# Ledger of designs, part 108: designed miniproteins, single chains, continued (3)

Each design is a single chain, and the fold is of that chain. pLDDT is the mean over its residues in the fold that is shown.

## One batch from the design tools (miniprotein)

Design m11729
Fold by ESMFold2-Fast:
Structure m11729 (fold): chain A 97 residues (1-97)
Amino acid sequence: SEAERTYERALEVLTRIARVVVEKARAEGDAATAAEAERLAMEMVRLLDEIYEHRPEKLPEILRLLEEALRRVEAARTAAEALAVLRETLEKIRELA
């Protein structure tokens, strides 16, 4: 279905966001930021699962938020800036769930 495809794309984008934040954190020797990024990404996966089951019509908006977050995270100069984008994005997704 279109909803299933959008959900799979959202998970793919989220996985890439988490990877970029973790890679920046590891490059800086910041294990705490890497661990926090992984924790937030897991929480976002759970929220995406809930949205897919209960409010699949919200998935296109969430995918747009995640694609914007990926651009911002890739452009971030520091792991802390990238983590802040991930945290802000989680809060926006929670409001849609």
Scores: mean pLDDT 90

Design m11730
Fold by ESMFold2-Fast:
Structure m11730 (fold): chain A 82 residues (1-82)
Amino acid sequence: MMSVEEVRKLAEELLERAREAAKRGDILTLIGIALELIGVLIDLELQKKKAEAAGDKKKAEELEESIKIVEEALKEIRELLK
């Protein structure tokens, strides 16, 4: 399972690639990056629900932090798609 630090690094790398793609008008690459982040978001949300069901509050809090990082990255990509 990805740590908060691993999620942050992934989001930063994908955002850098997304910004470069946007500057080139490479919309297909930009969409591909958005889909990759959506996949990560779905996995994190499912893992958070499992952690909450297990009573693992620390794990649920770490997953919530990771979810917020991915959601923020997706918001930035949405602005690039306009």
Scores: mean pLDDT 85

Design m11731
Fold by ESMFold2-Fast:
Structure m11731 (fold): chain A 65 residues (1-65)
Amino acid sequence: MVRLEIEVEGLKIVVETDGETTKVTISGEGSAEQRANAEKMAKVAALRAMRLALARKAAEELARL
């Protein structure tokens, strides 16, 4: 599992992924516009984290054989 925590527009974004399932949590106070911007950034972060987690999982499974 990969976990990333970032702050965008005063909102806290937590991305948790195992490469196949991604959970994105956005918390804090913000306007609809700030939340929309945070969601865009969260999608980019989630995609990158998911690729990293999937690569790690594949490497572990190959090592176990």
Scores: mean pLDDT 78

Design m11732
Fold by ESMFold2-Fast:
Structure m11732 (fold): chain A 73 residues (1-73)
Amino acid sequence: DEARKILAEAVEKLLNGENLSKEEEEKVVAAMRELGYSEKEIEAFKLRLEIFKLDDPEEAKPLAEKMRKLEEE
């Protein structure tokens, strides 16, 4: 399954401390939808990627709070 492979490769890249390109992010989102992930799970994933790109913890706080609210629902 190509969708599962795309997701697995992206997760491995993130675990190695690498950022995803815009094209890789779009492919992962499409793969997540194909695999039956909810829109809330997809949005939480996108927010997590944005947090990983930020160097300032203060800039990460509002994104982390939004992600927490999505996970609580």
Scores: mean pLDDT 73

Design m11733
Fold by ESMFold2-Fast:
Structure m11733 (fold): chain A 70 residues (1-70)
Amino acid sequence: DDGKVYVGIRSGVDKNGNPVYVVEVARVVDGESEMLARKTFSTLEEAEKEAKRLAEKYKADEIVRVEEPP
């Protein structure tokens, strides 16, 4: 087992208070997350589209939505 692959969509805000969305692809290896790809988008729609594309490319088991802590 080379590790589980997942895609995360993380919410943040830019300096103007507008939402930004970070899409990350990570593989779990020996209890650690190895980042395979990371992209930032201004809209959730673009982030979700890229997350689905990356999930298909990397054969990810799931796409998870993560909120950034305050």
Scores: mean pLDDT 75

Design m11734
Fold by ESMFold2-Fast:
Structure m11734 (fold): chain A 76 residues (1-76)
Amino acid sequence: PSIDQGLLDTFEEVKDDPFEAFMAAQSLALMSGVYGAELARERIEELLEEHKEEVDEFALKQYKNALETADRVLKR
């Protein structure tokens, strides 16, 4: 089973809920920042770009924070 699919499903289900979006973004960034950081960053970026107009500003900020966290790990 793919852990990536589970994380993507979570983001898609909670994209318009600021609290759930925050939890999903934090979980993905923390877990995948060490393991599969490249895929995690790309998937977060895709979801942010596709759904950014539908999410509120708080959720948008959480997605951006997750991207920055994953990018920092990738930069190492």
Scores: mean pLDDT 60

Design m11735
Fold by ESMFold2-Fast:
Structure m11735 (fold): chain A 116 residues (1-116)
Amino acid sequence: SEEEKEVLKKALETLAKIFGDIPPLQLASRYPTPEERATLLKIVDELLKLPSVTDEQKARLEEARKAIERGDPYLSVLPLILVVGELAEKHGIEIPESLKPWYNFAKRVEEAAAAL
């Protein structure tokens, strides 16, 4: 739906602002600020309400939510970035260039985990 596309566009723009300035390997071990954590939790809550989100994607979002609530490093937010990127591709929404390195990193981490 158009409403779902607007939620995804806002999530992508917000994630690009948080993650887009620094390569994943430099930021992964650093910690989100309290303001960034609040923003990320809001994105997770909004995505969990979307009708097109699969049960697997909901599990990934819940994993990210728990990590954000614990104050875990940026690396632990990769499941959220993976879900947002997958939903963007499904809906034909362009992923911001600055966020593509994070989405590619999230996909590689998922592929490595699946190979175990």
Scores: mean pLDDT 84

Design m11736
Fold by ESMFold2-Fast:
Structure m11736 (fold): chain A 73 residues (1-73)
Amino acid sequence: SALARLRALLQRLSEETAEWSEEEVLERNEEVRILVEALAATEPLVEELRDAPVEEAQARVAEEILRRIEALR
């Protein structure tokens, strides 16, 4: 589901940055920054996702968040 993909993306971002070398961190720092900024831009939708009582509604909001992240690149 879109919600599962969003959660996996956030978890992977956290885990992968911990294993990067100093050069890899510098090289991919801009990519990570863009992703973080995109996530911050969708913060109102994240709030809606958190408050949504129905799983289908949560999946729909998560899909919209993922779509907006992709569009901001």
Scores: mean pLDDT 59

Design m11737
Fold by ESMFold2-Fast:
Structure m11737 (fold): chain A 67 residues (1-67)
Amino acid sequence: GAMAKELTEQALEAAEKGDLETAKELIEQISREYGRTAALVAAKEILERAKTEKAKEIAKELFESLQ
């Protein structure tokens, strides 16, 4: 949904800034409100869209924590 998209954008921005804790909390919120599949999709989108090496590293950790 539109709200899950907004949370995904916030998580991507947190990851780009190197803020693992905030990115993880946002992904966990997506999982609680929209389900695990939505959280996995969000984590994959962050990994695909990440521009910095740190953001890619964070995105991989988020994806692994959901599997």
Scores: mean pLDDT 83

Design m11738
Fold by ESMFold2-Fast:
Structure m11738 (fold): chain A 94 residues (1-94)
Amino acid sequence: SAEELRKVEAGVREFVETLKTSPDPVTLALIFLDDLLKLSDEQKRVALRTLQELAAQEEDPEVRRLLEAIIEIIQEHLETGRIPSTAEIMARLR
């Protein structure tokens, strides 16, 4: 529904703000991806678009790099249907 898609967008924005102040951004990103990769493809596409908009506006190069890594993981998942392992995600986020 439109309401469910709005909630995904709001959740992504909240995630990015939390990520910026987190002492453990990699673990937070893992939790976010684990939850997101279980959603519908439409919800994943809304999250991907929102992350791309936020990454383009991000002034902190370290935060931007992490957001770009998350974006690449979601894009590859949508293209292949494959769910990456925790170890693969950790390696890509570092």
Scores: mean pLDDT 88

Design m11739
Fold by ESMFold2-Fast:
Structure m11739 (fold): chain A 79 residues (1-79)
Amino acid sequence: MLDSQNQTNQTIQSGSNLTTTYSGIGDQVAIDNMTDLMASSDDNSVSGSMAGGTLQTLGDHMAPQISQGFMQASQVKNS
């Protein structure tokens, strides 16, 4: 569990090419953590630019999971 989350966090922070396959363990929790990290980056314009590149890379590999995560986060923020 922790290893999978650590790899996900490193991908967001480092902006890796996602050469390592994600285990998919704890998908729901991983999406929540990923969404929170990307949301906090939105507070800074500089961080926003870096998040943009990471978002595109992660989106291609985890598109269905990421899209649901963002939809839920957007709904919660408006609520």
Scores: mean pLDDT 46

Design m11740
Fold by ESMFold2-Fast:
Structure m11740 (fold): chain A 83 residues (1-83)
Amino acid sequence: SKEIDELIANEPELSEEEKEKLRKLLEEGEKYFEEGKYEEALEKFREARKLAKEKGAKKIVRYTVLKEAEATMKRLSEVLDRT
């Protein structure tokens, strides 16, 4: 995702190894979300948020919080639609 690439590029305090790990977690999260695997997506976004928070990557933390909320709402919607 170009959006993920831009987010990572704007976090100069991250090492190249940390940038690649965050990119992979965020891309895996988006892939699971697109596949409707919201629980797996949420797990990947939570892992990315924890790493970003530890490293002070505030923009990535904000992004992951929003993505976690979106995945949670999708999961809740699936449960509600069954009733």
Scores: mean pLDDT 83

Design m11741
Fold by ESMFold2-Fast:
Structure m11741 (fold): chain A 73 residues (1-73)
Amino acid sequence: MLRLEATIRTERPVEEAAEELIAEAEAAGARAEVVARGREGDFEVVVLRVVAPASEELPEEVELTVTILSPLP
């Protein structure tokens, strides 16, 4: 299993960005879930776990941890 991390900064609400990313991941055949919600300073934070299974294109399972940050409204 390959483990990757990504951080996304957005001016949109984190829940909206998370829903969009989950929908895109599911459309691509991956499983995505929210694993944490919180705040860091003046930012709302949502952490997602995305798991893409091994396939003809991916020789091993990939686990991606995505941290989404957005300024508080």
Scores: mean pLDDT 78

Design m11742
Fold by ESMFold2-Fast:
Structure m11742 (fold): chain A 64 residues (1-64)
Amino acid sequence: GAGAASAAGSAAGAGGADAEGSRKAMLFVQNGPDAEAAAKGGAEGAKEGGGDPESARLYAQSGA
């Protein structure tokens, strides 16, 4: 219902940024020798930065 939509909107915004960061970090992890450190940095930056304005846009449109 409506409650689920609100929760999904929140998750969608965060998920978008996280997914993109994880995707890039994952590719770098598989190709690079020090890939794990890069994956951690990328994932954490994406989590906290949430940085892509597209993610913020999607969140705004989903949330309200």
Scores: mean pLDDT 50

Design m11743
Fold by ESMFold2-Fast:
Structure m11743 (fold): chain A 94 residues (1-94)
Amino acid sequence: MRVAVIGANEEEITVAILEDGKVVDVRVYPADDEGIEKAAELAKEEKVEKAYIAGNEEIVEKVAKALEELGIPVEKFETGSEALKAAIEEMEKK
């Protein structure tokens, strides 16, 4: 199972792609409209089944909407560490 863990701040969006509890790719995009679209498109191209997102509320909401429009379920967290923990726990559950 492949999932994305996404951290957002006012300047950048970090997308970590995880497979079988391991980080297989990490991409950084600007926290602008083009960067948000590129982050969502990366998750779609990598066949991400679920995204776990934390960070700046405004950017997180925009990224979540873009992912949901591409058919990727999103779960929001207060911190990146909570998002990462949830992603790993989900991947370990069959």
Scores: mean pLDDT 82

Design m11744
Fold by ESMFold2-Fast:
Structure m11744 (fold): chain A 63 residues (1-63)
Amino acid sequence: SEEEIKKVEKQLENERKALADLQAYLASHPDLPARERAWLESEIRGVQDEIANLEKKLEELKK
């Protein structure tokens, strides 16, 4: 439905913004302690996985 499409699109927009913020932070802090860097890289991976799932869901909803 159109409402479901809008909800998924908004969620995808929010996740993409979160990814961009995390990537920008990581890029601007090359001197991060190994523990903090590993945590951030794990968070980035999680957000990337969620984006992929949302993109697939959006494609299915548009058919």
Scores: mean pLDDT 87

Design m11745
Fold by ESMFold2-Fast:
Structure m11745 (fold): chain A 110 residues (1-110)
Amino acid sequence: SEVDELLKEIEGLLTLFDKFEEGLSKAKSVDEMLDLIDDYIKDLNKEIEELEEKFPELAEILREHVEKLQQLKNEAIKNNYSLEEMKKKVLEILRDTRKKLEELAAKKKA
């Protein structure tokens, strides 16, 4: 069913989030974090293009996620964020988007 396909896509995205968070935990500099964020945004943009026609609500959650990451990247460069501050802010963005994905999954299961 389309619901089962949507739930599988959400599970795949949560796995991608876990992998990105693991990469962030190992980052030793702000420049390394910015490179990881850039690669992650590229992966997310590919997912958005693949999902937008069949699952527009999911694609929109991912677009908002990308916009928040891009804004954080711009602020980090402008304000010389520390590695600790960057890690904290990226994890907050991931947590907020993870919650939205879980809420979408719960809504579609009901």
Scores: mean pLDDT 89

Design m11746
Fold by ESMFold2-Fast:
Structure m11746 (fold): chain A 93 residues (1-93)
Amino acid sequence: GVKEKIIKAIEEKKEDYIKFLTEAVGYSEKEAKGIVDTVIDFVKEEDIEKLDKEELKEKLRKKIKEEVGIEIDDSVIDLLTDLIIGLKKEKGG
């Protein structure tokens, strides 16, 4: 389904996202991996097709705080939210 296609797309680019989060943003490798893994789990657990952008952003921010223990930067959460929305549109057909 759409969720499985989104998850696969994120997993195929996982190393690129980790590199961006570590080299461009300044998170540790452990934090960066935790962020990407949390995004994948969020897509698995949530009905993302029913969430608007603000609901998705706030739910994802909360999950990252609970799972990784960091207050994610607003610019980064916006990028991750836009990634999920973009993949939903692309893979939802």
Scores: mean pLDDT 84

Design m11747
Fold by ESMFold2-Fast:
Structure m11747 (fold): chain A 95 residues (1-95)
Amino acid sequence: SAMEKEEKERVDKLEEFLLKFPGVSQEDVDLARELVPESARSVENFLHALALSMFSNGVDPQLVLDVLEEVAEKFKLDKEKYEELKQWLIKLFGL
């Protein structure tokens, strides 16, 4: 459908943005792709999966938070979902 195509294009743009972000690796993005099936991919779901991938790869927690903040601004994430994901990450990393 047109909405599914728009969501796919939005996630594709997110992946391109993330790969240009300092400290985000192709391996982090690839694992996020494996964690979220294409039919369930949204910017929010993909970002959540990326955060899990980055955590499993031992990435600096501050870098993960910086990525989340930049994505929330650039892709206009829902503020409540952003805050929930941020609080979850703080707990996950023991910050």
Scores: mean pLDDT 79

Design m11748
Fold by ESMFold2-Fast:
Structure m11748 (fold): chain A 85 residues (1-85)
Amino acid sequence: SRDDLIQQLYELGTRAIETGVRLGNPLMMRVGLVALTAAETAEKNNWSEEEIRRVLRLVKEAVDAVRKGDYEKAEKLLEELEKLI
């Protein structure tokens, strides 16, 4: 459901912030903050399930890029995400 997808964004965002803080990784913290902002925007603006799934996929890709040290890819994904929120 839409609410389940929004909950996944909140959980992923919180996890990314916690991981970023633990590892001292500011880019991972930024991914988490963007994910939390996206969750709030999705609720406020009544985003469709398709729109939320798209954003959730981008957030997951950004988390993966940061984990792999692909910071160029992570920053490009964050720029795309920031245009959507």
Scores: mean pLDDT 89

Design m11749
Fold by ESMFold2-Fast:
Structure m11749 (fold): chain A 97 residues (1-97)
Amino acid sequence: MKVTISNVQTLSINSTHLAIYTVQVDGKTGIAAIDTTPIASDATLVYGNTQNVTLDELAAKFEEAIAEIQALNQKEINLNELHPLTKSVIESAVFNS
């Protein structure tokens, strides 16, 4: 499934980074947001478990997802090639909103 990412805006406040962006897929348009304020349940999404995973390690994965979104601004990509956090956010914004 092809997704177009556009209108990427990033903001850094204290230790929190966030990206807000527009996604288009299958004629649907959504607004998605991702930030670096991870919670323990995010470890299961990224690593499949929570054992020996720190919040700093999770924040690094969120930073990877934000960097990917910045690199994909005004570009088309396959949904299955996206970072797991980015894919989850887009699916929520477009299909489960």
Scores: mean pLDDT 72

Design m11750
Fold by ESMFold2-Fast:
Order: C-alpha cells, then structure tokens, then sequence
Structure m11750 (fold): chain A 80 residues (1-80)
C-alpha cells in the first residue's frame, strides 16, 4: 500500500536526519577536544588566549550536546 511505503520512507528520512545530527555532534566533540588541548598548551604561554580557547571548546561541547539530543529526539520520533 502507498501509505505503508510513505511511512517507511518517513522513518528512513528521520533515521538519516538523526545519523546526520550524530555525525555533526561527533565532529564538534573532536573540534572541542582540539581547542581544549590548545587551551591547556597556551595557558602556560598566553593565559588570555588559553581562556579564549577554553571558551571555544566549552561552546563547541555545548552545541555538540544539543545536536546529540536533537538526534536522539529524531530517533525516538521515528520509533513512535
């Protein structure tokens, strides 16, 4: 039935969107880790620059957590 195919397509699209959100979150977590390492390295050389890198890392982690939560919601909606 056309309705069953439509429902399957919608679930596949929602799963794909969730996978995209998880991938974006993973990339942001990796970037946050890189800035965290820069913050630690520069804290000994330039404490002000170290603070800026720490702020960037914290912001990236917060955004990654948001994207992960979005992906989890999209996956839950696909199962409902």
Amino acid sequence: AEEEEGRRTLLLVRRRDAEGAFKDAENMYKLADEFKKLAEEYSKIDPELGKKYKTIADNLKTEADRLRALGERQLAEAEA
Scores: mean pLDDT 81

Design m11751
Fold by ESMFold2-Fast:
Structure m11751 (fold): chain A 70 residues (1-70)
Amino acid sequence: MKSPEELIEENAKKLYEMINENKISKEEAEKLEKKLSEINDMLYNGAPEEEITKKALEVSKELEELEKKS
């Protein structure tokens, strides 16, 4: 299983890939960027790994659904 750090990094890469390919709206991009920033803050503040992983997986699911819609 991927670490929380790996999930956050992969989500960020996928988000920027979708932005570059015009597969995501500005509003959705800003929403997901804010969510990833919040998860990253949780990671550096020592929040439980399970909670960080759960939130990162939620972003992964949102990105996957947006990609399928594109």
Scores: mean pLDDT 80

Design m11752
Fold by ESMFold2-Fast:
Structure m11752 (fold): chain A 118 residues (1-118)
Amino acid sequence: SVAEEIAAVVREQGEKLIEEVRKILEENNVPQEVIDDVLELIRGMLRAHEARLVALVEAGASPEAILAAARQMNAALTDAVVGQLRANGVSEETIAKVREAIAEQTRELLARLEAVLA
């Protein structure tokens, strides 16, 4: 079903995002406890994102509405992750790298969602 394809795309792109963020934080010597907390935050938000996008598909929402929801949810993810890193004293240079990784993974997610919804 389209809902199962959307769920698979969100899970696959989510795991890619988690790996990219982990690498950035490890390469910039962020403490392991901060890395673990940020990755758990991302995993929790991505589970909520999957559930919401699946619910929108099952409710018959338009492709435009589903893509708009995905954009809004990824903007909220960016704000939450940046806030958590900043609160833990992570450098603005490292935060900028994480923000760029989220932006790139969001672009890939939206392109894949658009292809499924076509």
Scores: mean pLDDT 91

Design m11753
Fold by ESMFold2-Fast:
Structure m11753 (fold): chain A 74 residues (1-74)
Amino acid sequence: AVLLSEEEARALLDHELAVLREELAKEKDPQKAIEKLERFIKNVEKAREEGLIPEEVAEEAIREVKEIIDQIKK
């Protein structure tokens, strides 16, 4: 069963991603930045598997983070 509504999960992930983006702005090492983004993806995937957040919200967040990783890689 999904614990959070779509709106609640989206707001939570938007907040977490905003915090992550602030950390990335201070990170000078691209590899460490990628590692932080990969960890975020892993945490979101785990929350999805545990039924804590809706599938659609998890997929949206993962797609956005993967796009950021691709931009860092070139």
Scores: mean pLDDT 80

Design m11754
Fold by ESMFold2-Fast:
Structure m11754 (fold): chain A 81 residues (1-81)
Amino acid sequence: MVFEVSDEEKVKEGEELVKKAIEADKEGNYKEAALLALRALKIVEDVEGAEAGVVAVAAATLVSSLKQKHPEAYAEAEKEF
């Protein structure tokens, strides 16, 4: 059976996804940035604590920014998510 991922491992994965999303946004890859930010929100959605909250806020901020500035790229990312 697959080993269950710990909350700490989920937070670390979320942090890595946020970092990759920021990099993609800076490179102009808005669809990839939105997809990575959505994945970060999903991975920490059931995790309690301040570190998970920081990841959630960062990812949500990226999602909101991309949805407003690049709505077509965001819509494509949401369909692939």
Scores: mean pLDDT 79

Design m11755
Fold by ESMFold2-Fast:
Structure m11755 (fold): chain A 55 residues (1-55)
Amino acid sequence: SIGDQIDQINDNTRAQMDSIYTDGQQNNIPTDQMRQQMTNVFKDGMQQRIDIINS
């Protein structure tokens, strides 16, 4: 269902953000760079949801 696809996108977005934070902490990535990466993941997830709803 569309709802299941949206749930999967949300789960994937959260997992990617958690991964970025963990990797950033371990590799001393600057906070501003981590925020930029997380923003990109968030925007990608939003676009994927829009594409599914409009399909």
Scores: mean pLDDT 84

Design m11756
Fold by ESMFold2-Fast:
Parts: sequence; structure tokens; C-alpha cells
Structure m11756 (fold): chain A 86 residues (1-86)
Amino acid sequence: KEGEANKVISLMQTFREQMVEKLAELGFSPELIERASKLISKLTDLSKHMTLREVENYMKRLQDALEKGEEFLKVLEEIYREVEEK
């Protein structure tokens, strides 16, 4: 509905900024941070065709993984694969 796509894009862009900062604090290499940032950017483009609920569900999975820093890249790659296969 009206404005929903803009809200989705805003949520994804805010998460990308938080992710880059958090991964740097956790000691991830610049190459891995760049890979993660690129995947989030691709997900942001794909999110234009997703419902807000779908984006919120993916965001919850990403935020939970980011909180611990463990397996974050694995979770991100799994989500990207799920979205691109639609």
C-alpha cells in the first residue's frame, strides 16, 4: 500500500549502516564487510517487491544474527538465496 515500499527501503538502509558499524567493532575484515554490504544492497533492491511483513521477518533474523556476530554472513547468504529464488 501507499508508502510501504519507502518504509521497507528505509528499514533496509538503516540496518546496512548498523551492520557495517557492528561488524567493524567485531573485527570482521574489510573484504567481508564489503561483501555483507553488497548483499544488503541487493536485498534492498529486491525488497521493493516484498511485503513489509516479509522484510520485517528477514530483518529480525538478520538482527538476531548480528547481535552475537556469530554466523552472521551465513544467515545473510541464506536469506539472500531464499529471496532470489522467488
Scores: mean pLDDT 76

Design m11757
Fold by ESMFold2-Fast:
Structure m11757 (fold): chain A 62 residues (1-62)
Amino acid sequence: MYYEKGKELYEKGEYFKAVEYFSQALLDDPTNKEVADFLYEAYNKYLEKLGEAPLTAPTPPP
């Protein structure tokens, strides 16, 4: 469910919500390359939307 919801949110441009859902899906199945790929893409899109957040403090946790 998390993976499918994450994909739907990603397609709608809800990158920050997609990151949350893909993160949950990856925690459920850490070997899922598709989820990891989407998480990486959604996170990068989210950062682009924020206008290039600073590299120091607060840095996003792992």
Scores: mean pLDDT 72

Design m11758
Fold by ESMFold2-Fast:
Structure m11758 (fold): chain A 85 residues (1-85)
Amino acid sequence: MSEITKERAKELKPYIEEVAKFLEEFGEVDSYTVRGALEVLIELVREDKSAIEPLKEPLEKITKSSNEELKKLAEEALEEMKKLE
């Protein structure tokens, strides 16, 4: 993983509630922003699992999406959380 991605993940930690609301509203719409957010969240889980607890519900909603790529990214984020438990 790139150093830039880890730094971005740490920067997003104070705004995790805003990220959760964004994913809940737009998480089923395939966009570069949603994909990028999911990739950063996977890295954030590896650094600090407690930071993404508010994101579990939005991520589970995305795993039920008809978009296979978004579903896969959300499933990977949830799997990383389980590995760190």
Scores: mean pLDDT 66

Design m11759
Fold by ESMFold2-Fast:
Structure m11759 (fold): chain A 89 residues (1-89)
Amino acid sequence: STPVMENPTVQQLVAKLQELTKHESALVRNAAKAALESLEKASVFDPAAVSALEDALNTLLEEQDSPDVEKQVAAVLSLIGAAEDLVHR
């Protein structure tokens, strides 16, 4: 099996998450850091879990500039949940 961190989709997610670690919101920065740590700890590539993480990340990218704090928090929680699923299989 290809190592998780060598997968092209995972590499794209890592790049986007690294940009989010520079975000002005501490909630967004902390969620991005947690997701990066989960990807580094993931020992087995699960396409479904990676797809769920990509979907959650895309939602956060849409909501990161939203004036609606509830939408930003929901997107952050979704990303954290998807990231935890990568480690706790």
Scores: mean pLDDT 78

Design m11760
Fold by ESMFold2-Fast:
Structure m11760 (fold): chain A 61 residues (1-61)
Amino acid sequence: SMEELIEEAAARLRAAGVDEAQVEQITAEMRRGAELGTVTEEDIRTMLDSFLASHAAARAR
């Protein structure tokens, strides 16, 4: 379901070390878009991948 996908996205963002405030903001946008029908499951996956890639790039090792 869409909610399960959003919860999985939240868990992935938290596991990657994204700040809780940012996770809440991102998932709130995902839920709002899903409720309005403007965001698909594929859009949520794309958003998650983009945020994770951006976060990883900011954390050089």
Scores: mean pLDDT 81

Design m11761
Fold by ESMFold2-Fast:
Structure m11761 (fold): chain A 71 residues (1-71)
Amino acid sequence: SHMAELEALREKFREAIEKNGLASIVALERGIPVSEVIRDGLPEPTPEQREKIERLADAAVAGHLDALARA
């Protein structure tokens, strides 16, 4: 139960990081607003970007758990 909840949370963080992080990078590279990138559709992330997204998702879960332990 708890592990399944943590895996679901990690997937939500991964999806958010992929969508928002990639949109921000593309917006910066193209010199346009993030809203315009989202409207036009996100490009397929590179293997390097996917690896970084996975690492950030792991870090986000760890940070969330640390924050809950302090509350």
Scores: mean pLDDT 76

Design m11762
Fold by ESMFold2-Fast:
Structure m11762 (fold): chain A 81 residues (1-81)
Amino acid sequence: SEAEEKVDKLVELLRELAARSRDPAARQILLWIARELEENKDSLTEEEVRKAAEGILELMSHYLSPEELAELKRRIEEILA
């Protein structure tokens, strides 16, 4: 489904963010979110995927520079388009 494709792209993005994160707590949270999205992929609605993306942006606002956050927001908007 379209929602499942969006989940796959978000999971890939979360794994990429975790791999380049120097903060162990941020890395663990990102990997936990990725796992939860994968495990529930077949039951998630587009609305729930959008809410998950909003939560990721809110979380990452505490770890990323304004420039990095703007790029993350752009990538998420592209995934959700």
Scores: mean pLDDT 83

Design m11763
Fold by ESMFold2-Fast:
Structure m11763 (fold): chain A 76 residues (1-76)
Amino acid sequence: MWQRLDTPGEIVLSDDLEVSTTDGSANGVTVTASGTSDPAAQRATWVMTTSTGRRVEGTAVRGDGRIRQEGTVSES
C-alpha cells in the first residue's frame, strides 16, 4: 500500500489533467517534482525525486468522466 506521509513537495491535477508541481524540502532533504500532461491520451504522469535518491512515480488516467491515480515508490 502506497501513501503520502508528510512528504515535502506537491502534485496537483486539474480537471483537464494538467499537472502542477511544487518542489520542497524537509529535514535536510530536497524534493524535486515534475509532471507531464497528454490530453490526447487523457493521461498525466508525474515524478518526485529526493536528494537521497528516492523516487515516487505516479500516473493519472481519465475515463468515463473520472480520474484514477496510482503511484509507486522506488530507490536508486
Scores: mean pLDDT 63

